# Designed miniproteins, single chains, continued (3): the designs that were tried, part 15

Each design is a single chain, and the fold is of that chain. pLDDT is the mean over its residues in the fold that is shown.

## One batch from the design tools (miniprotein)

Design m8525
Fold by ESMFold2-Fast:
Structure m8525 (fold): chain A 77 residues (1-77)
Amino acid sequence: MEEEERKKKELEEERKKVARLVALKLRIIGLEIEIELLKKKLEETEDEEEKKKLEEEIKKLEEEKKKVEEELKKLEE
């Protein structure tokens, strides 16, 4: 009886881990979409000062993406 309950608990813990992995992957995808949209704005922008601000925002989002990817890697280990 206890062995079947232990297997069910392990399956629930695995489901929770998968849900967290999916959430982190979705966050990475969201950051990638935001970066791509900012890169498109950068191509369309003629103002050098606005280009500089967009480049800084892109770098900030790329740093955030790296942090989320590192968190995902630690969770997969």
Scores: mean pLDDT 80

Design m8526
Fold by ESMFold2-Fast:
Structure m8526 (fold): chain A 75 residues (1-75)
Amino acid sequence: MAGLERMEADVERLEKYTSEADREALRQKLEEVRADPSRENRHALALLMAQAAKRAGLPLVVLRTEDGVPVFEIE
């Protein structure tokens, strides 16, 4: 699904700029989303991405929400 493909791409991009611990956490949560792409798992991944980006000093812009899950653009 297009939404999942975007989340995968966003995680891959974010991993290049975050700490090793945040990269591991993002990979684990993305695996959970791949196994069960529920709104709850997608929301948890989005929150983790936002926290990792904040720690890395990367600005995240919330473009919209899909099923209560924020859709980001990473600058």
Scores: mean pLDDT 72

Design m8527
Fold by ESMFold2-Fast:
Structure m8527 (fold): chain A 55 residues (1-55)
Amino acid sequence: SLDDVRAQLDALGDQMDAVLRALRAGEISEAEARARMDALAAQTRALLDQLRALE
């Protein structure tokens, strides 16, 4: 549903913030942060495509 897609987009935003926080804290490498951000960006793109299809 539209609400489920919005909830998933919010969760992806929270995950991106967590990756950046971990990178700033030195908990993960820049390469690991890049890989995680690329995966999250792909998931966000797929959800935005789903949202567009529901309109």
Scores: mean pLDDT 84

Design m8528
Fold by ESMFold2-Fast:
Structure m8528 (fold): chain A 52 residues (1-52)
Amino acid sequence: MKEAGDAVMKALEAARKGDKQTALNYADRALELGKGGVSAEKGAQAARKMAE
């Protein structure tokens, strides 16, 4: 879904800029929107790892 992909991109952008809270919020949103989608799950997990 485009919505899940957009959330992943926003999570990665926030993580790259050091905004941990925003990155985690968008990563969680991506998982909700893309449940069952491998690409959305991998992207959200990568964003969470970058945010930590």
Scores: mean pLDDT 73

Design m8529
Fold by ESMFold2-Fast:
Structure m8529 (fold): chain A 60 residues (1-60)
Amino acid sequence: EREEERLRQRLDVAADLLRTTDLSVKTIARGVGFTSYKEFSERFKERFGVSPSDYRKRNR
């Protein structure tokens, strides 16, 4: 679905921000259009297989 593809693009931007910035995970979630950290975390894990916090640790 195109809406899901758009969501995946936002998650890719979030992944880049997690890797390249020291912004809090909550700030990044809001920045890419999520109002709920839980929803962001679940969607991120669906796409990348790991939580946003674990993704950051692997790329620091």
Scores: mean pLDDT 79

Design m8530
Fold by ESMFold2-Fast:
Structure m8530 (fold): chain A 94 residues (1-94)
Amino acid sequence: MKLSEEAKELLFKAELYLSLARMAAELGMSELAVEYAEEALEYAKKLAELGAKEEALRILEGVKDVAEKAVELGEKRAEELLERAKAEIEKIRA
């Protein structure tokens, strides 16, 4: 797919925050993992608004995975993030 320069920058930031979220989750830092995943979700929403829907979906699936892992670690904030990620995925697929 052809991405605008703005979409490429947003994708880079989304992937960076998602990578940080995954690393935090692996280290058992569930609260920090949720914070980074929330940032990735916000960049994914902007990507979808710019028409980069496939890239946004890929990031949102990653956010969903991190949120599920954080829920298993007992992080209550992760339940809200999981629902939000699922809702954004459905909006893009609609």
Scores: mean pLDDT 86

Design m8531
Fold by ESMFold2-Fast:
Structure m8531 (fold): chain A 88 residues (1-88)
Amino acid sequence: SLREEAERLLEELARVLREAAEAVAEGDVERARELLERARELIERLRELARRAREAGDEELAEELERAVKVAEGLLEKLEEKAKEVEK
């Protein structure tokens, strides 16, 4: 189901963002960048899933995913800024 797919993607995104934050904290800029690129891919997949949910008439799931994407994008931007500072 779309909800089961969403739950899997959200869990993976949470794990990847946590690992990226850990890599930034450890000064591992290369690992952080790889994880942040993976997070970007997962965010794009969640946006596509939100669109599919809307097409299927599941407006509640679509809105939940759009909110999750917005939160994740904000965190991604902050982690990218921190990774750039560590590089310097």
Scores: mean pLDDT 87

Design m8532
Fold by ESMFold2-Fast:
Parts: structure tokens; sequence; C-alpha cells
Structure m8532 (fold): chain A 82 residues (1-82)
């Protein structure tokens, strides 16, 4: 259902945000606490995949604003990893 798809998109986005927070990088959800930890490249690459999958689900739902926000986060992580 669309409701299940939305919950999954939100779950993926929150998991990616938690990885960002642990690396001191910007998050989409303001309720997630920022923490500074050692840089884990594999976890940041996971965050890219999670944001991209969330963006795909938001696009399928017709939520292009949320899809764009998630893609911008994925691009930010990619630039950080360069």
Amino acid sequence: SDEEKRREAERLLREADKIMAKHGLPVINSDIKLEKEEVDREKLEEAVRLYEEAARLYEELGDFVSAEVARRQAELVRKFLE
C-alpha cells in the first residue's frame, strides 16, 4: 500500500540521518541528535544507498519534494567521500 511505502521511505531516511548524525553531518530530521564519531566510510556509503532508496519510494508516491531532499543528502555524502 502507499501507506506502507511511505513508512518504508521514512524509515530509510531516518536510518540514513542517524548515520549522518554520528559523523557530524547535516540531518533532515531535526529530532535526531548530532554526535561526533570516527569516520566510517562504509556506513556513509550505506547512508547514500538509504537516501537514494527513500528518494525512489517518495517519487513512486508522487512526493517529489521529499525525493529531492533525500537526493540532496545523498549528493552531500558523495561529495564528503571525495
Scores: mean pLDDT 85

Design m8533
Fold by ESMFold2-Fast:
Structure m8533 (fold): chain A 73 residues (1-73)
Amino acid sequence: MVEEMRREGEEAVREVAKLSGGDERAVELMREAARYAVAATEAKEAGDLEKAEAYHKKAGEALAELRRLLEAL
């Protein structure tokens, strides 16, 4: 599942690049969100539910920042 999530993250990064007109900050935020989502899944699979929840929250924060940036563009 983690491998599939990485592929989905790469596709999301490409979509954000198109939507933002190649804005490097928007692309960086999407990459960060995807990275934390993968880390959350890996922590959950390892049985570290507290760490998984923390990473999931960080992914959500990156997505919120991305949405704010895209609204300003």
Scores: mean pLDDT 81

Design m8534
Fold by ESMFold2-Fast:
Structure m8534 (fold): chain A 76 residues (1-76)
Amino acid sequence: LSPAELAEKARGLAEGLAELARRAGREELAERIRRAGEELARALEAGDLERAEALAAEAEPVVEEVREAARKAGLL
């Protein structure tokens, strides 16, 4: 995948997770995941794979929080 394609995938995943968080009533969580996805996408576009990997690791707890919120809301 090209850097642009990877960045597009990162933004798409973040949008999906943000929508899930919003549906669970967690608007602040939706904002956090959108920001994380955009930062990751920019690192991928820049070809900074080391930074992208670090940002992805930092986003893991936020993704888990979205999954828990979605499960509590009956969306999963």
Scores: mean pLDDT 82

Design m8535
Fold by ESMFold2-Fast:
Structure m8535 (fold): chain A 57 residues (1-57)
Amino acid sequence: SSAVVEALAAAGRLYREKGVEAAARYLAEQLGISLETARRIVSDEDLMKRLYLEALE
């Protein structure tokens, strides 16, 4: 899904610029997932890459 790809890319940028909390809050809101799950995703570079590739299908 293009929306998921865009959300993950934007969250990755936010993580680099503003840190975990800003990126996690954004991703949780965009994907409708828990803040705990979003924190785990944005702080795990390998998981972020895997989810991004899966969203590109």
Scores: mean pLDDT 84

Design m8536
Fold by ESMFold2-Fast:
Structure m8536 (fold): chain A 66 residues (1-66)
Amino acid sequence: MLERLRELTEEALRTGDAEAEREALRLAEEVGGEGRLLLLELVAKAGEALGTARTSEELRARLEAL
């Protein structure tokens, strides 16, 4: 489960695919706290690497709502 969550999150961050983003959020909710923490870590790392925080902030806000 966590490996698939990581793959989907990385794909969503790389491509901007809305379906991959929605599936990653669904899996994070299903896994619970561990999945949510993994998503937050990957989003934070991607935001830092890409130099733009907007998409990462939006995804992070949705994770906080879960």
Scores: mean pLDDT 66

Design m8537
Fold by ESMFold2-Fast:
Structure m8537 (fold): chain A 108 residues (1-108)
Amino acid sequence: SKRETFRRDVARIVSKAIDEIEKLVKEGKFTLERFREIARQAFDEVIAAARKYGLTPEEIERVIDGVAQALIGVAEKYLPPEKVDEVTQAINEIRDEALKRVREEAAK
């Protein structure tokens, strides 16, 4: 079904983002800037997939929140507490921009 294909696409996008973050941490190359690039790409790809599969704005908002929670979980697992706070703030900023974009497009 379209919903099953969408779930697989989201899982693939999120898994790829997690793998990229883990690789940066393991290689000692983690920066907040690189994290923001990975997170923005993941949100953009998930939103594009959600629109392609005809999700409602409310469904897209729930998916965005799920992606944000997954990325926060990765930060908590791999980063020291000082880095978790700054990364959580960056995720919330990117999430809020994504939600604003979805809501503005729904109003048209």
Scores: mean pLDDT 85

Design m8538
Fold by ESMFold2-Fast:
Structure m8538 (fold): chain A 100 residues (1-100)
Amino acid sequence: MAKENAEKWIKKAEEYESKGDYLKAGQYYGMAASWYRVAGDYDKAAEMFTKAAESYVKAGDYENAAIAYRGMADAYEQSGDVETAEKYRKKAEELEKLAK
């Protein structure tokens, strides 16, 4: 179930991205990332959180970009890569400062 929904949301994200709607693209990539994380597919979760963060940055939405990087940090931590998780948490903090 989780992966099936993630694939549908990735397709929607790609459609919005191709139309220049980066805010919607970021939202759908973020939803897909969360579903992959629930499914235990941390590599796919990290990939989708990266796409979400990049889409949000293109939209000028630094607050949601920071949330996506925190999601990536959580995925890496759950996979046992706590050093990479900490790097992405720091990136999220920098984006949060830009959002202010």
Scores: mean pLDDT 82

Design m8540
Fold by ESMFold2-Fast:
Structure m8540 (fold): chain A 63 residues (1-63)
Amino acid sequence: SCSLEEADKAGVAVMLAKQGGISEEEAIAVLKRLCGLSEEQAREVLAAPPEEAGAVVAELAGA
């Protein structure tokens, strides 16, 4: 379960990882902690554009 606010924060984490502000591993840890995602699901979110990351998180966290 992931709220819209948590999904928005996940999008920010993806953007930061792509810009080198945080590591890919740190972004995965944030996605797992905020949205209860698996490593595989977190990697799918990281592969998405930052603007789409929130929607991907919401879909995956709903499963």
Scores: mean pLDDT 73

Design m8541
Fold by ESMFold2-Fast:
Parts: sequence; C-alpha cells; structure tokens
Structure m8541 (fold): chain A 81 residues (1-81)
Amino acid sequence: SLEAFREAYERLSEAAERALRVGREALKRLPEPRGTGAALRLVGAVLDAALAVAQGASLEEAEARIEAAIEEVRRLVEEAE
C-alpha cells in the first residue's frame, strides 16, 4: 500500500539523516583518510538498506543495518580521541 511505502520512506529517511550526522562528525573528528572511509561506509550502509527493503527485507532489518554502521563509526571516532 502507499501508506506502508510512505512509512518505509519516512523511517529510512530518518535513519539516513542519523547516518549523515554521524558521517559529518567522523569527517570532522577522524584523521584522513579514515574520516572519508567512515563517511563512505555509512553511505554504503544506507544504500544497501534501501536496496534490501526494495527487495522485500523488513524495515526493522534495514534500520538495524544502518544503526550497526552508525555504532561502528561512533566507535572509530571514540577510539581516535
């Protein structure tokens, strides 16, 4: 349904916004090329999650994938301090 699609779009967009925020922080706080590497990892995770939903994966699984990537990048930032 269009309503289910709208919900999926909204939730994935919110997760993508969180990933963008964390990627921006990584670019600011990590030494290069690690900052760029972390940002690209987050972009890849968001695109992979969106593709998985398009192919029938659950929204919960897609969000979990994005959040796992966010946690990994946050750990890299914390370890670099």
Scores: mean pLDDT 82

Design m8542
Fold by ESMFold2-Fast:
Structure m8542 (fold): chain A 67 residues (1-67)
Amino acid sequence: SKEELDEEVRLAIAEMYLAMGKRFEKQGKKEEAIESYKLALEVASTVDSPEAQRLIEEIKKEIEKLK
């Protein structure tokens, strides 16, 4: 359905932000990494699925690691 496609797109966007965060982290850009992770978390939190929940936990772990 269109709703499911919209959820897949939102998960893809969240994964892109997570990848951006990891890339910034690899470059030592901690502030930019945290901002990207927060954007990933915001988008992922709009999806109610087991895939979204796993992604949210990964994102939270990355943010916690950078504190």
Scores: mean pLDDT 85

Design m8543
Fold by ESMFold2-Fast:
Structure m8543 (fold): chain A 92 residues (1-92)
Amino acid sequence: MEEAEKLEKEAKEKEKEGKLREAAELYLEAAKLYLEAGDYEKAVEAAAKAVRLAEKAGDKELEIEATLQLMSAAAALAATDPAKRAERLAAF
């Protein structure tokens, strides 16, 4: 997790510098590491940031890759959180 957090910090620094493509690449790599570590919520957040920054940078290939990573992270989150969804439905 520290490695993914370090990449997020570097991505924030690149974003502040206006290096949106580099920031998107770093967020995408952080998202992959969070997914590998099982932190699906952070993986979704990092991938979503990568999508937004790739869009702003005009990098369509990176935007597509980030979108696929976001979908993978969201699917993993949904697979690990069905119990919480079921508990909320049981409140009916």
Scores: mean pLDDT 79

Design m8544
Fold by ESMFold2-Fast:
Structure m8544 (fold): chain A 75 residues (1-75)
Amino acid sequence: MSEKEFEAEVLESLGRMYISIGDLLYKQGDLEGAIESYKKAIKLFEEALKIYPSEQIKKNLEEAKEKLEKVEKEL
C-alpha cells in the first residue's frame, strides 16, 4: 500500500463514519444533523478521490450525495 492509498483509506473510513452518524441522526428525526454529517462525508470522500482515484470511493461519494438530497427534500 502506498502512502497516498493509506491517506485515502483514512479519509474514506472517516467519511463512512459520518454516513453512519448521519443515518442515526436521520432515524432519530434530526434532519439538520443528518445533513451536516452527510456533507462532512461528501467532503472527506472528495478529498480521498483527489489523493487516490478509486471506484469504491466514487460509489461511496454517490451514495452520500443521494442520502443528502433525500434528507434535504424533507426539510
Scores: mean pLDDT 87

Design m8545
Fold by ESMFold2-Fast:
Structure m8545 (fold): chain A 56 residues (1-56)
Amino acid sequence: GREELLRELLKAIGEILRAIGDIFQAELDGDEEAIKAAKKRLEEAKKRLEEVEKKL
């Protein structure tokens, strides 16, 4: 139901925020591989967010 979609929405938003935090940390550490991995997770989380929004 709609409650499940809202939980998926919040989960996707949480993942976006975590990925952004990971990018900032990796940039401070100068870890190029970690930056790339975190940016990839951000892209995947944004795609999930779009899919959930289309169902709301």
Scores: mean pLDDT 84

Design m8546
Fold by ESMFold2-Fast:
Structure m8546 (fold): chain A 58 residues (1-58)
Amino acid sequence: SRADEEGELADRAKEGDREAQVELLRRFHEADPGEGVERAARFLGLSEEEVEELLRRI
């Protein structure tokens, strides 16, 4: 299911998979353009600098 896919993506992103981190940020931004990226970054423990670097890949 979509929820299972998102769960697996989140687990990989937490393990340091950069492609999974970029995809998770993209999905959170699509769902909530105002706050989604900030919420995903806090969930993953990313700094503002790390978020900006990952967003450059989108």
Scores: mean pLDDT 77

Design m8547
Fold by ESMFold2-Fast:
Structure m8547 (fold): chain A 77 residues (1-77)
Amino acid sequence: MEEEERKKEAEELLKEAEKLKEDAESMEEVTKEKVAYAKETSSEEAAKKAEKAGKEKIEELKKKAEELKKKAEELLE
């Protein structure tokens, strides 16, 4: 009984991990746009600050996706 529920939960975790990966890719594009805008309208320091903030958010999303994938793999064992 519990085994089928664990497989279903693992599938949902894998779907969430895939969505977080897509969110990370979207955040990379948004970060590129913000960096370009900051370079044109503000300063190089503002652009570097935007790049750093974007990279930190992208890394958090990727780390979350990896954690969900690992949990799904553990449920399938």
Scores: mean pLDDT 81

Design m8548
Fold by ESMFold2-Fast:
Structure m8548 (fold): chain A 55 residues (1-55)
Amino acid sequence: MKLTPEQLKKRIQELADKAFEATPEERARYLEEISKIHEEMKKLGYKEPVVIERK
């Protein structure tokens, strides 16, 4: 199915939560995925805030 802004937002939230709970090494992987989703959303004209907190 096509990805809606809501689905992309949920994916980013899931990755952010995992990044917050992950080790610094694993966090880099999640941050890269979040960045890719962010860029795709920006290209599609979507605006979504994402907050990532470090451990």
Scores: mean pLDDT 69

Design m8549
Fold by ESMFold2-Fast:
Structure m8549 (fold): chain A 102 residues (1-102)
Amino acid sequence: SVVTVDPTGQEEANLAEAIREVFESAGFTVTATEFLDADGVWITEVEIRTADGELLLSGRLGWTSRPTVAHVKHMLRNIIDALARAGRITEEQRARALAAIE
């Protein structure tokens, strides 16, 4: 994955791919796309669903430059922890997702 390719965490990350790898490893279904818009902003659009088809998370994120691997890892850990605290994912799903980041 992009987070394991760059051990220093300074390289640019593909956020859509990182989200896909992390959440699919935890058993979720992910649709994630990344593109550069007409204003020069890197856009990531994401939709994450449970095995039962329930929407877990959807969003659109914009960056003036690609985020680093370290930034993406930090952001994904925070999202996973927030979902777990809200009771939206199980402890097993949290553990699998966090393992995919490391």
Scores: mean pLDDT 78

Design m8550
Fold by ESMFold2-Fast:
Structure m8550 (fold): chain A 89 residues (1-89)
Amino acid sequence: MSPEELLEALAARLEADPAARAAAEAAWERAVAEFKEWVAANPDTPDKEKIKKAGELAAETGRAVAAPLDPAGAAALEARIRARLQALL
């Protein structure tokens, strides 16, 4: 199963479960807020360290949201979250 197929399966699952979708949205919002706060507190930090922080938050959020899926599903979501957090830089 490709990362895109895993993300589609997760999206379909979240559409079928409004509570899970709300929890996923809340987890994403917390990750964005924490990342923005950390970047604002550490403005002189090199981009490589900011990318590392985005990776750490993506791994934590991906595990929390995709924990009921297999590890490949969690990894695919982590990569998507990491890319979106990095786009905030």
Scores: mean pLDDT 72

Design m8551
Fold by ESMFold2-Fast:
Structure m8551 (fold): chain A 69 residues (1-69)
Amino acid sequence: GGAEARELLRRALEALRAGDFEEARRLVEKALSHVTPEVRELADRLGTLAAILGDDELVALAQELSRLA
């Protein structure tokens, strides 16, 4: 559900801020199974942060989540 997706994306943002790109990608992949409208806001924030940090793969995953939500 949306609550699970939001929590996973929130944790992914925390992982990105800590420099743990592998954990962030793992959490985003889990969030893909819970696509809802509420996921879009967090996916957009994740994509922005990933772009600033230079993780093109995570940017692509965040864009996919935003497109599907």
Scores: mean pLDDT 73

Design m8552
Fold by ESMFold2-Fast:
Structure m8552 (fold): chain A 71 residues (1-71)
Amino acid sequence: SALEEEAKRLEEEGKEAEKRGDYEKAIKYYVQAAELYRSLGKLEEAFKLLEKAAKIAKERNDEEMAKKIEL
């Protein structure tokens, strides 16, 4: 589906942002991809991306953002 393709695109953009050290964009893209996966009923894929985003936020000492992502 178009939404599934968009989720995969956002996930890939998140990976590229992470490789560039652009952690703010990486978190944003991973969260957006997770929201689309959740809308598609792909809860396992969504949770995996939220965990990845939360880990990046914690590594940047952004505890508030990490808590918000997990909730």
Scores: mean pLDDT 82

Design m8553
Fold by ESMFold2-Fast:
Structure m8553 (fold): chain A 82 residues (1-82)
Amino acid sequence: SKEREIVLLLTAALLEAVAAEIEGVDVSEVQKHLLEAARAVEEGDYEAALRHLEEARRLAEEKGLESIAELIEEARRLVEEA
């Protein structure tokens, strides 16, 4: 299902954020928005999910977390198609 694919992408982004945190990057706001996006997807609130994904992507880009930003963009595209 599309919801399952979105949640798997967000889980991958969260795991990459944990790796960045171990390397000393402050990812607390990125993690917060990723978790809020996942919750919104499970609740069927795709508009809220998109808002949180946009903010998470912006923060990831500002911190140079390119892999995380790419995963977020893929999840965002799937949410837009839902």
Scores: mean pLDDT 87

Design m8554
Fold by ESMFold2-Fast:
Structure m8554 (fold): chain A 64 residues (1-64)
Amino acid sequence: SMEEEIEKLIEEVKKAIAEIQALKKQDLSDPAVAARLEEAKQRLNKAARRLQELGVDVAEALQP
């Protein structure tokens, strides 16, 4: 259902944000760390875009 898709996308956004925050604390001069950061940003952007297409405000969805 659309509700299930939205829940999964919100979880993907949360996971991507957590991964980005963790990676930013690592050595960004390491190409492997930099590559993982870019992959996490791409996943975040894709999930956020899909949520917007479904009429979900990503900022509101992340609030408690």
Scores: mean pLDDT 81

Design m8555
Fold by ESMFold2-Fast:
Structure m8555 (fold): chain A 85 residues (1-85)
Amino acid sequence: MSEEEIEAEILLSLARMQVAVAKQILSREDVTKEELEEALELLERAIRLAEEAKRLATGELAKEAEELIREAEELKKEVEEKLEA
């Protein structure tokens, strides 16, 4: 495993944690505007971390990063729709 692969795995793990916290916020029945704004910031950070991981990674790890970016973008759209409601 190269240093770039290790860095990509760390970045992807951090991005996954950000997405998990955002999902937990979105799963609450009484989610506040402040909590939705926090979820948005977490998802935006997760996308940036996963994009950097994708840049450093190849093969399966790059695919995992791309999948996480797609998931985070979908969740971000959900948060933005809830903030406008």
Scores: mean pLDDT 85

Design m8556
Fold by ESMFold2-Fast:
Structure m8556 (fold): chain A 54 residues (1-54)
Amino acid sequence: SDATLAAAFDAGLAAYEAGHYASAKRAFQAVLAQAPDDERARAALEEAEAELAK
């Protein structure tokens, strides 16, 4: 549902802002599993993966 996707994205964003990039990645992957065309979640996932690669 939209509410579930919004909650998952918000959880990912909060984790990213806290520096918990692995948790952020998992949250954004969960959003993309249900909404594969979500460009915002895809961009956020790329940013979390870039931080993990440092």
Scores: mean pLDDT 85

Design m8557
Fold by ESMFold2-Fast:
Structure m8557 (fold): chain A 84 residues (1-84)
Amino acid sequence: MEKEAEELIERAEELNERAEEALAAGDYAAAAELAQRAAGLAMEALRLAETRELVARAIGQVLRAIGLAFEAALKDPSVDPTAR
């Protein structure tokens, strides 16, 4: 399970980076969608995490994703930070 959790965390990190790029480009809908996907992967990683380090990394990516999704919604109120 540790390798699966690590792979999910790495993918969540990549999606959060892409969400930050979309946010900077003014594509708030894409930023919110990417951040929501990152949160989903990070939450799955949290469920599979067997070490304190993996748990901390997964939580970090969830919080990052939530922040990005809400930032996108603040810029464009038509974006739902809690939906796909």
Scores: mean pLDDT 82

Design m8558
Fold by ESMFold2-Fast:
Structure m8558 (fold): chain A 63 residues (1-63)
Amino acid sequence: SELEEARRRVEELREKMKTLPLDEAIQLAVDFLEEARERYSPEVVAEVTAEIDRFLQELIARQ
């Protein structure tokens, strides 16, 4: 499904973001969300945005 594909891509994004400085990780997340808004339905975009926001908050808290 579209949601399953999007969640798999978010998992790949999380792994990449862990290897980057925080500013670059934020930019990668922004770029991903811009692509997601063009590619996916609004409901799927809302789900992946929420997941990415949670992960970004975790990365920021670890600084």
Scores: mean pLDDT 83

Design m8559
Fold by ESMFold2-Fast:
Structure m8559 (fold): chain A 66 residues (1-66)
Amino acid sequence: MEELEKKVDELADRLGLTPGARENLRKTAEMLKQGKSLEEIAKALGLPSAEAAQPVVDFVKKHLGL
């Protein structure tokens, strides 16, 4: 968990993300590591559908190697 959180914080700092966007990335990365589905991640982020979570999930997978 700590290693993943550190990678998320480093990525957010490099991209100049807001605290809210940083928290969404952290939550998405943690849920992906736990094997949560796109639907569960979308619900946790307050998104209307699993498809709406796809760009965030793809971004996290690409940049954090998940």
Scores: mean pLDDT 76

Design m8560
Fold by ESMFold2-Fast:
Structure m8560 (fold): chain A 66 residues (1-66)
Amino acid sequence: GMEDAVELLMEETGMSREEAERLVRGVAEALKISDVSRQVALAELTELLGSEELAQRVIEEVEKDL
């Protein structure tokens, strides 16, 4: 879920809880818009995190709560 995505971001990247929560909220909003927004979010997360696998896992956890 969203909390699991926050914890995953903190553990894998070392970012603060506040930063992880902001990022997860942004992803959740993008996923509610369209499949195109989902693809854009995945690309942006991959660039930001430096890992496609981590970006996919974050999106998957957020989608569980939508």
Scores: mean pLDDT 85

Design m8561
Fold by ESMFold2-Fast:
Structure m8561 (fold): chain A 79 residues (1-79)
Amino acid sequence: SMIKEAEDLASKGSILRNEGKLKEALELYEKAAQLYEKAGDFSTAALMYLQASRLAEELGDPKKAEEYRKKALELAKKA
């Protein structure tokens, strides 16, 4: 199931974030967001992009963080 795969990726991303592995956590949240979006779960996909945005800010990439925030807002409008 695409949703189950997205849930597993998001869960692993949360664990990696708590361990301070921010780049790896960002990659997993982005993959989870893409799977949720493909499955039509736009609200959860938006939440995953917001997590990716926060991690991008922590990694010193404010431009990438803003791109994730804009993507999250676009998806939230479809929810």
Scores: mean pLDDT 90

Design m8562
Fold by ESMFold2-Fast:
Order: C-alpha cells, then sequence, then structure tokens
Structure m8562 (fold): chain A 79 residues (1-79)
C-alpha cells in the first residue's frame, strides 16, 4: 500500500538524518534493495533486507522507536 510505503520512507529518512553519512548511505542502500526485492515479488528477500536495514540502524545508534517503525512498515509491505 502507498501509505505503508510512505511510512517506510519517512522512517528511513528520519534514521538517515540521525546517523553518520556513512551509516545513512548503508541503511538507505539496504532499504532500496528491500524495495527492489519487493517489486520483483521476492517477499522473503525483501524481509531479509528490511531486517538487515533495521539492524544496521540500531548499530548506528538510531532511535529505537523509529527503527521499529522502519522494520514494521518494511515487513508489512513485504506481506
Amino acid sequence: MSATLQELGEAAHRIAQSVSPEDAARILSLVGQGLTAWQEGDSEKAKEYFEEAARAAREAGADPETVERLLESGLKLAE
């Protein structure tokens, strides 16, 4: 759904602004790979990328609530 995609984008943007440029680039790359897998119909691969993006965001020191929103919206999108 477009609303879920928007929430994913907003969470990713908020995380990217709160971490180092290097960490932001890695996290956004993983989110982009998740979106590509989702568009290709590979729901399991999309979930893996969104989970990896959330892990990278936690390691970078992003706000835990925003990381949860990123993961929840990504997993919901991949269903």
Scores: mean pLDDT 85

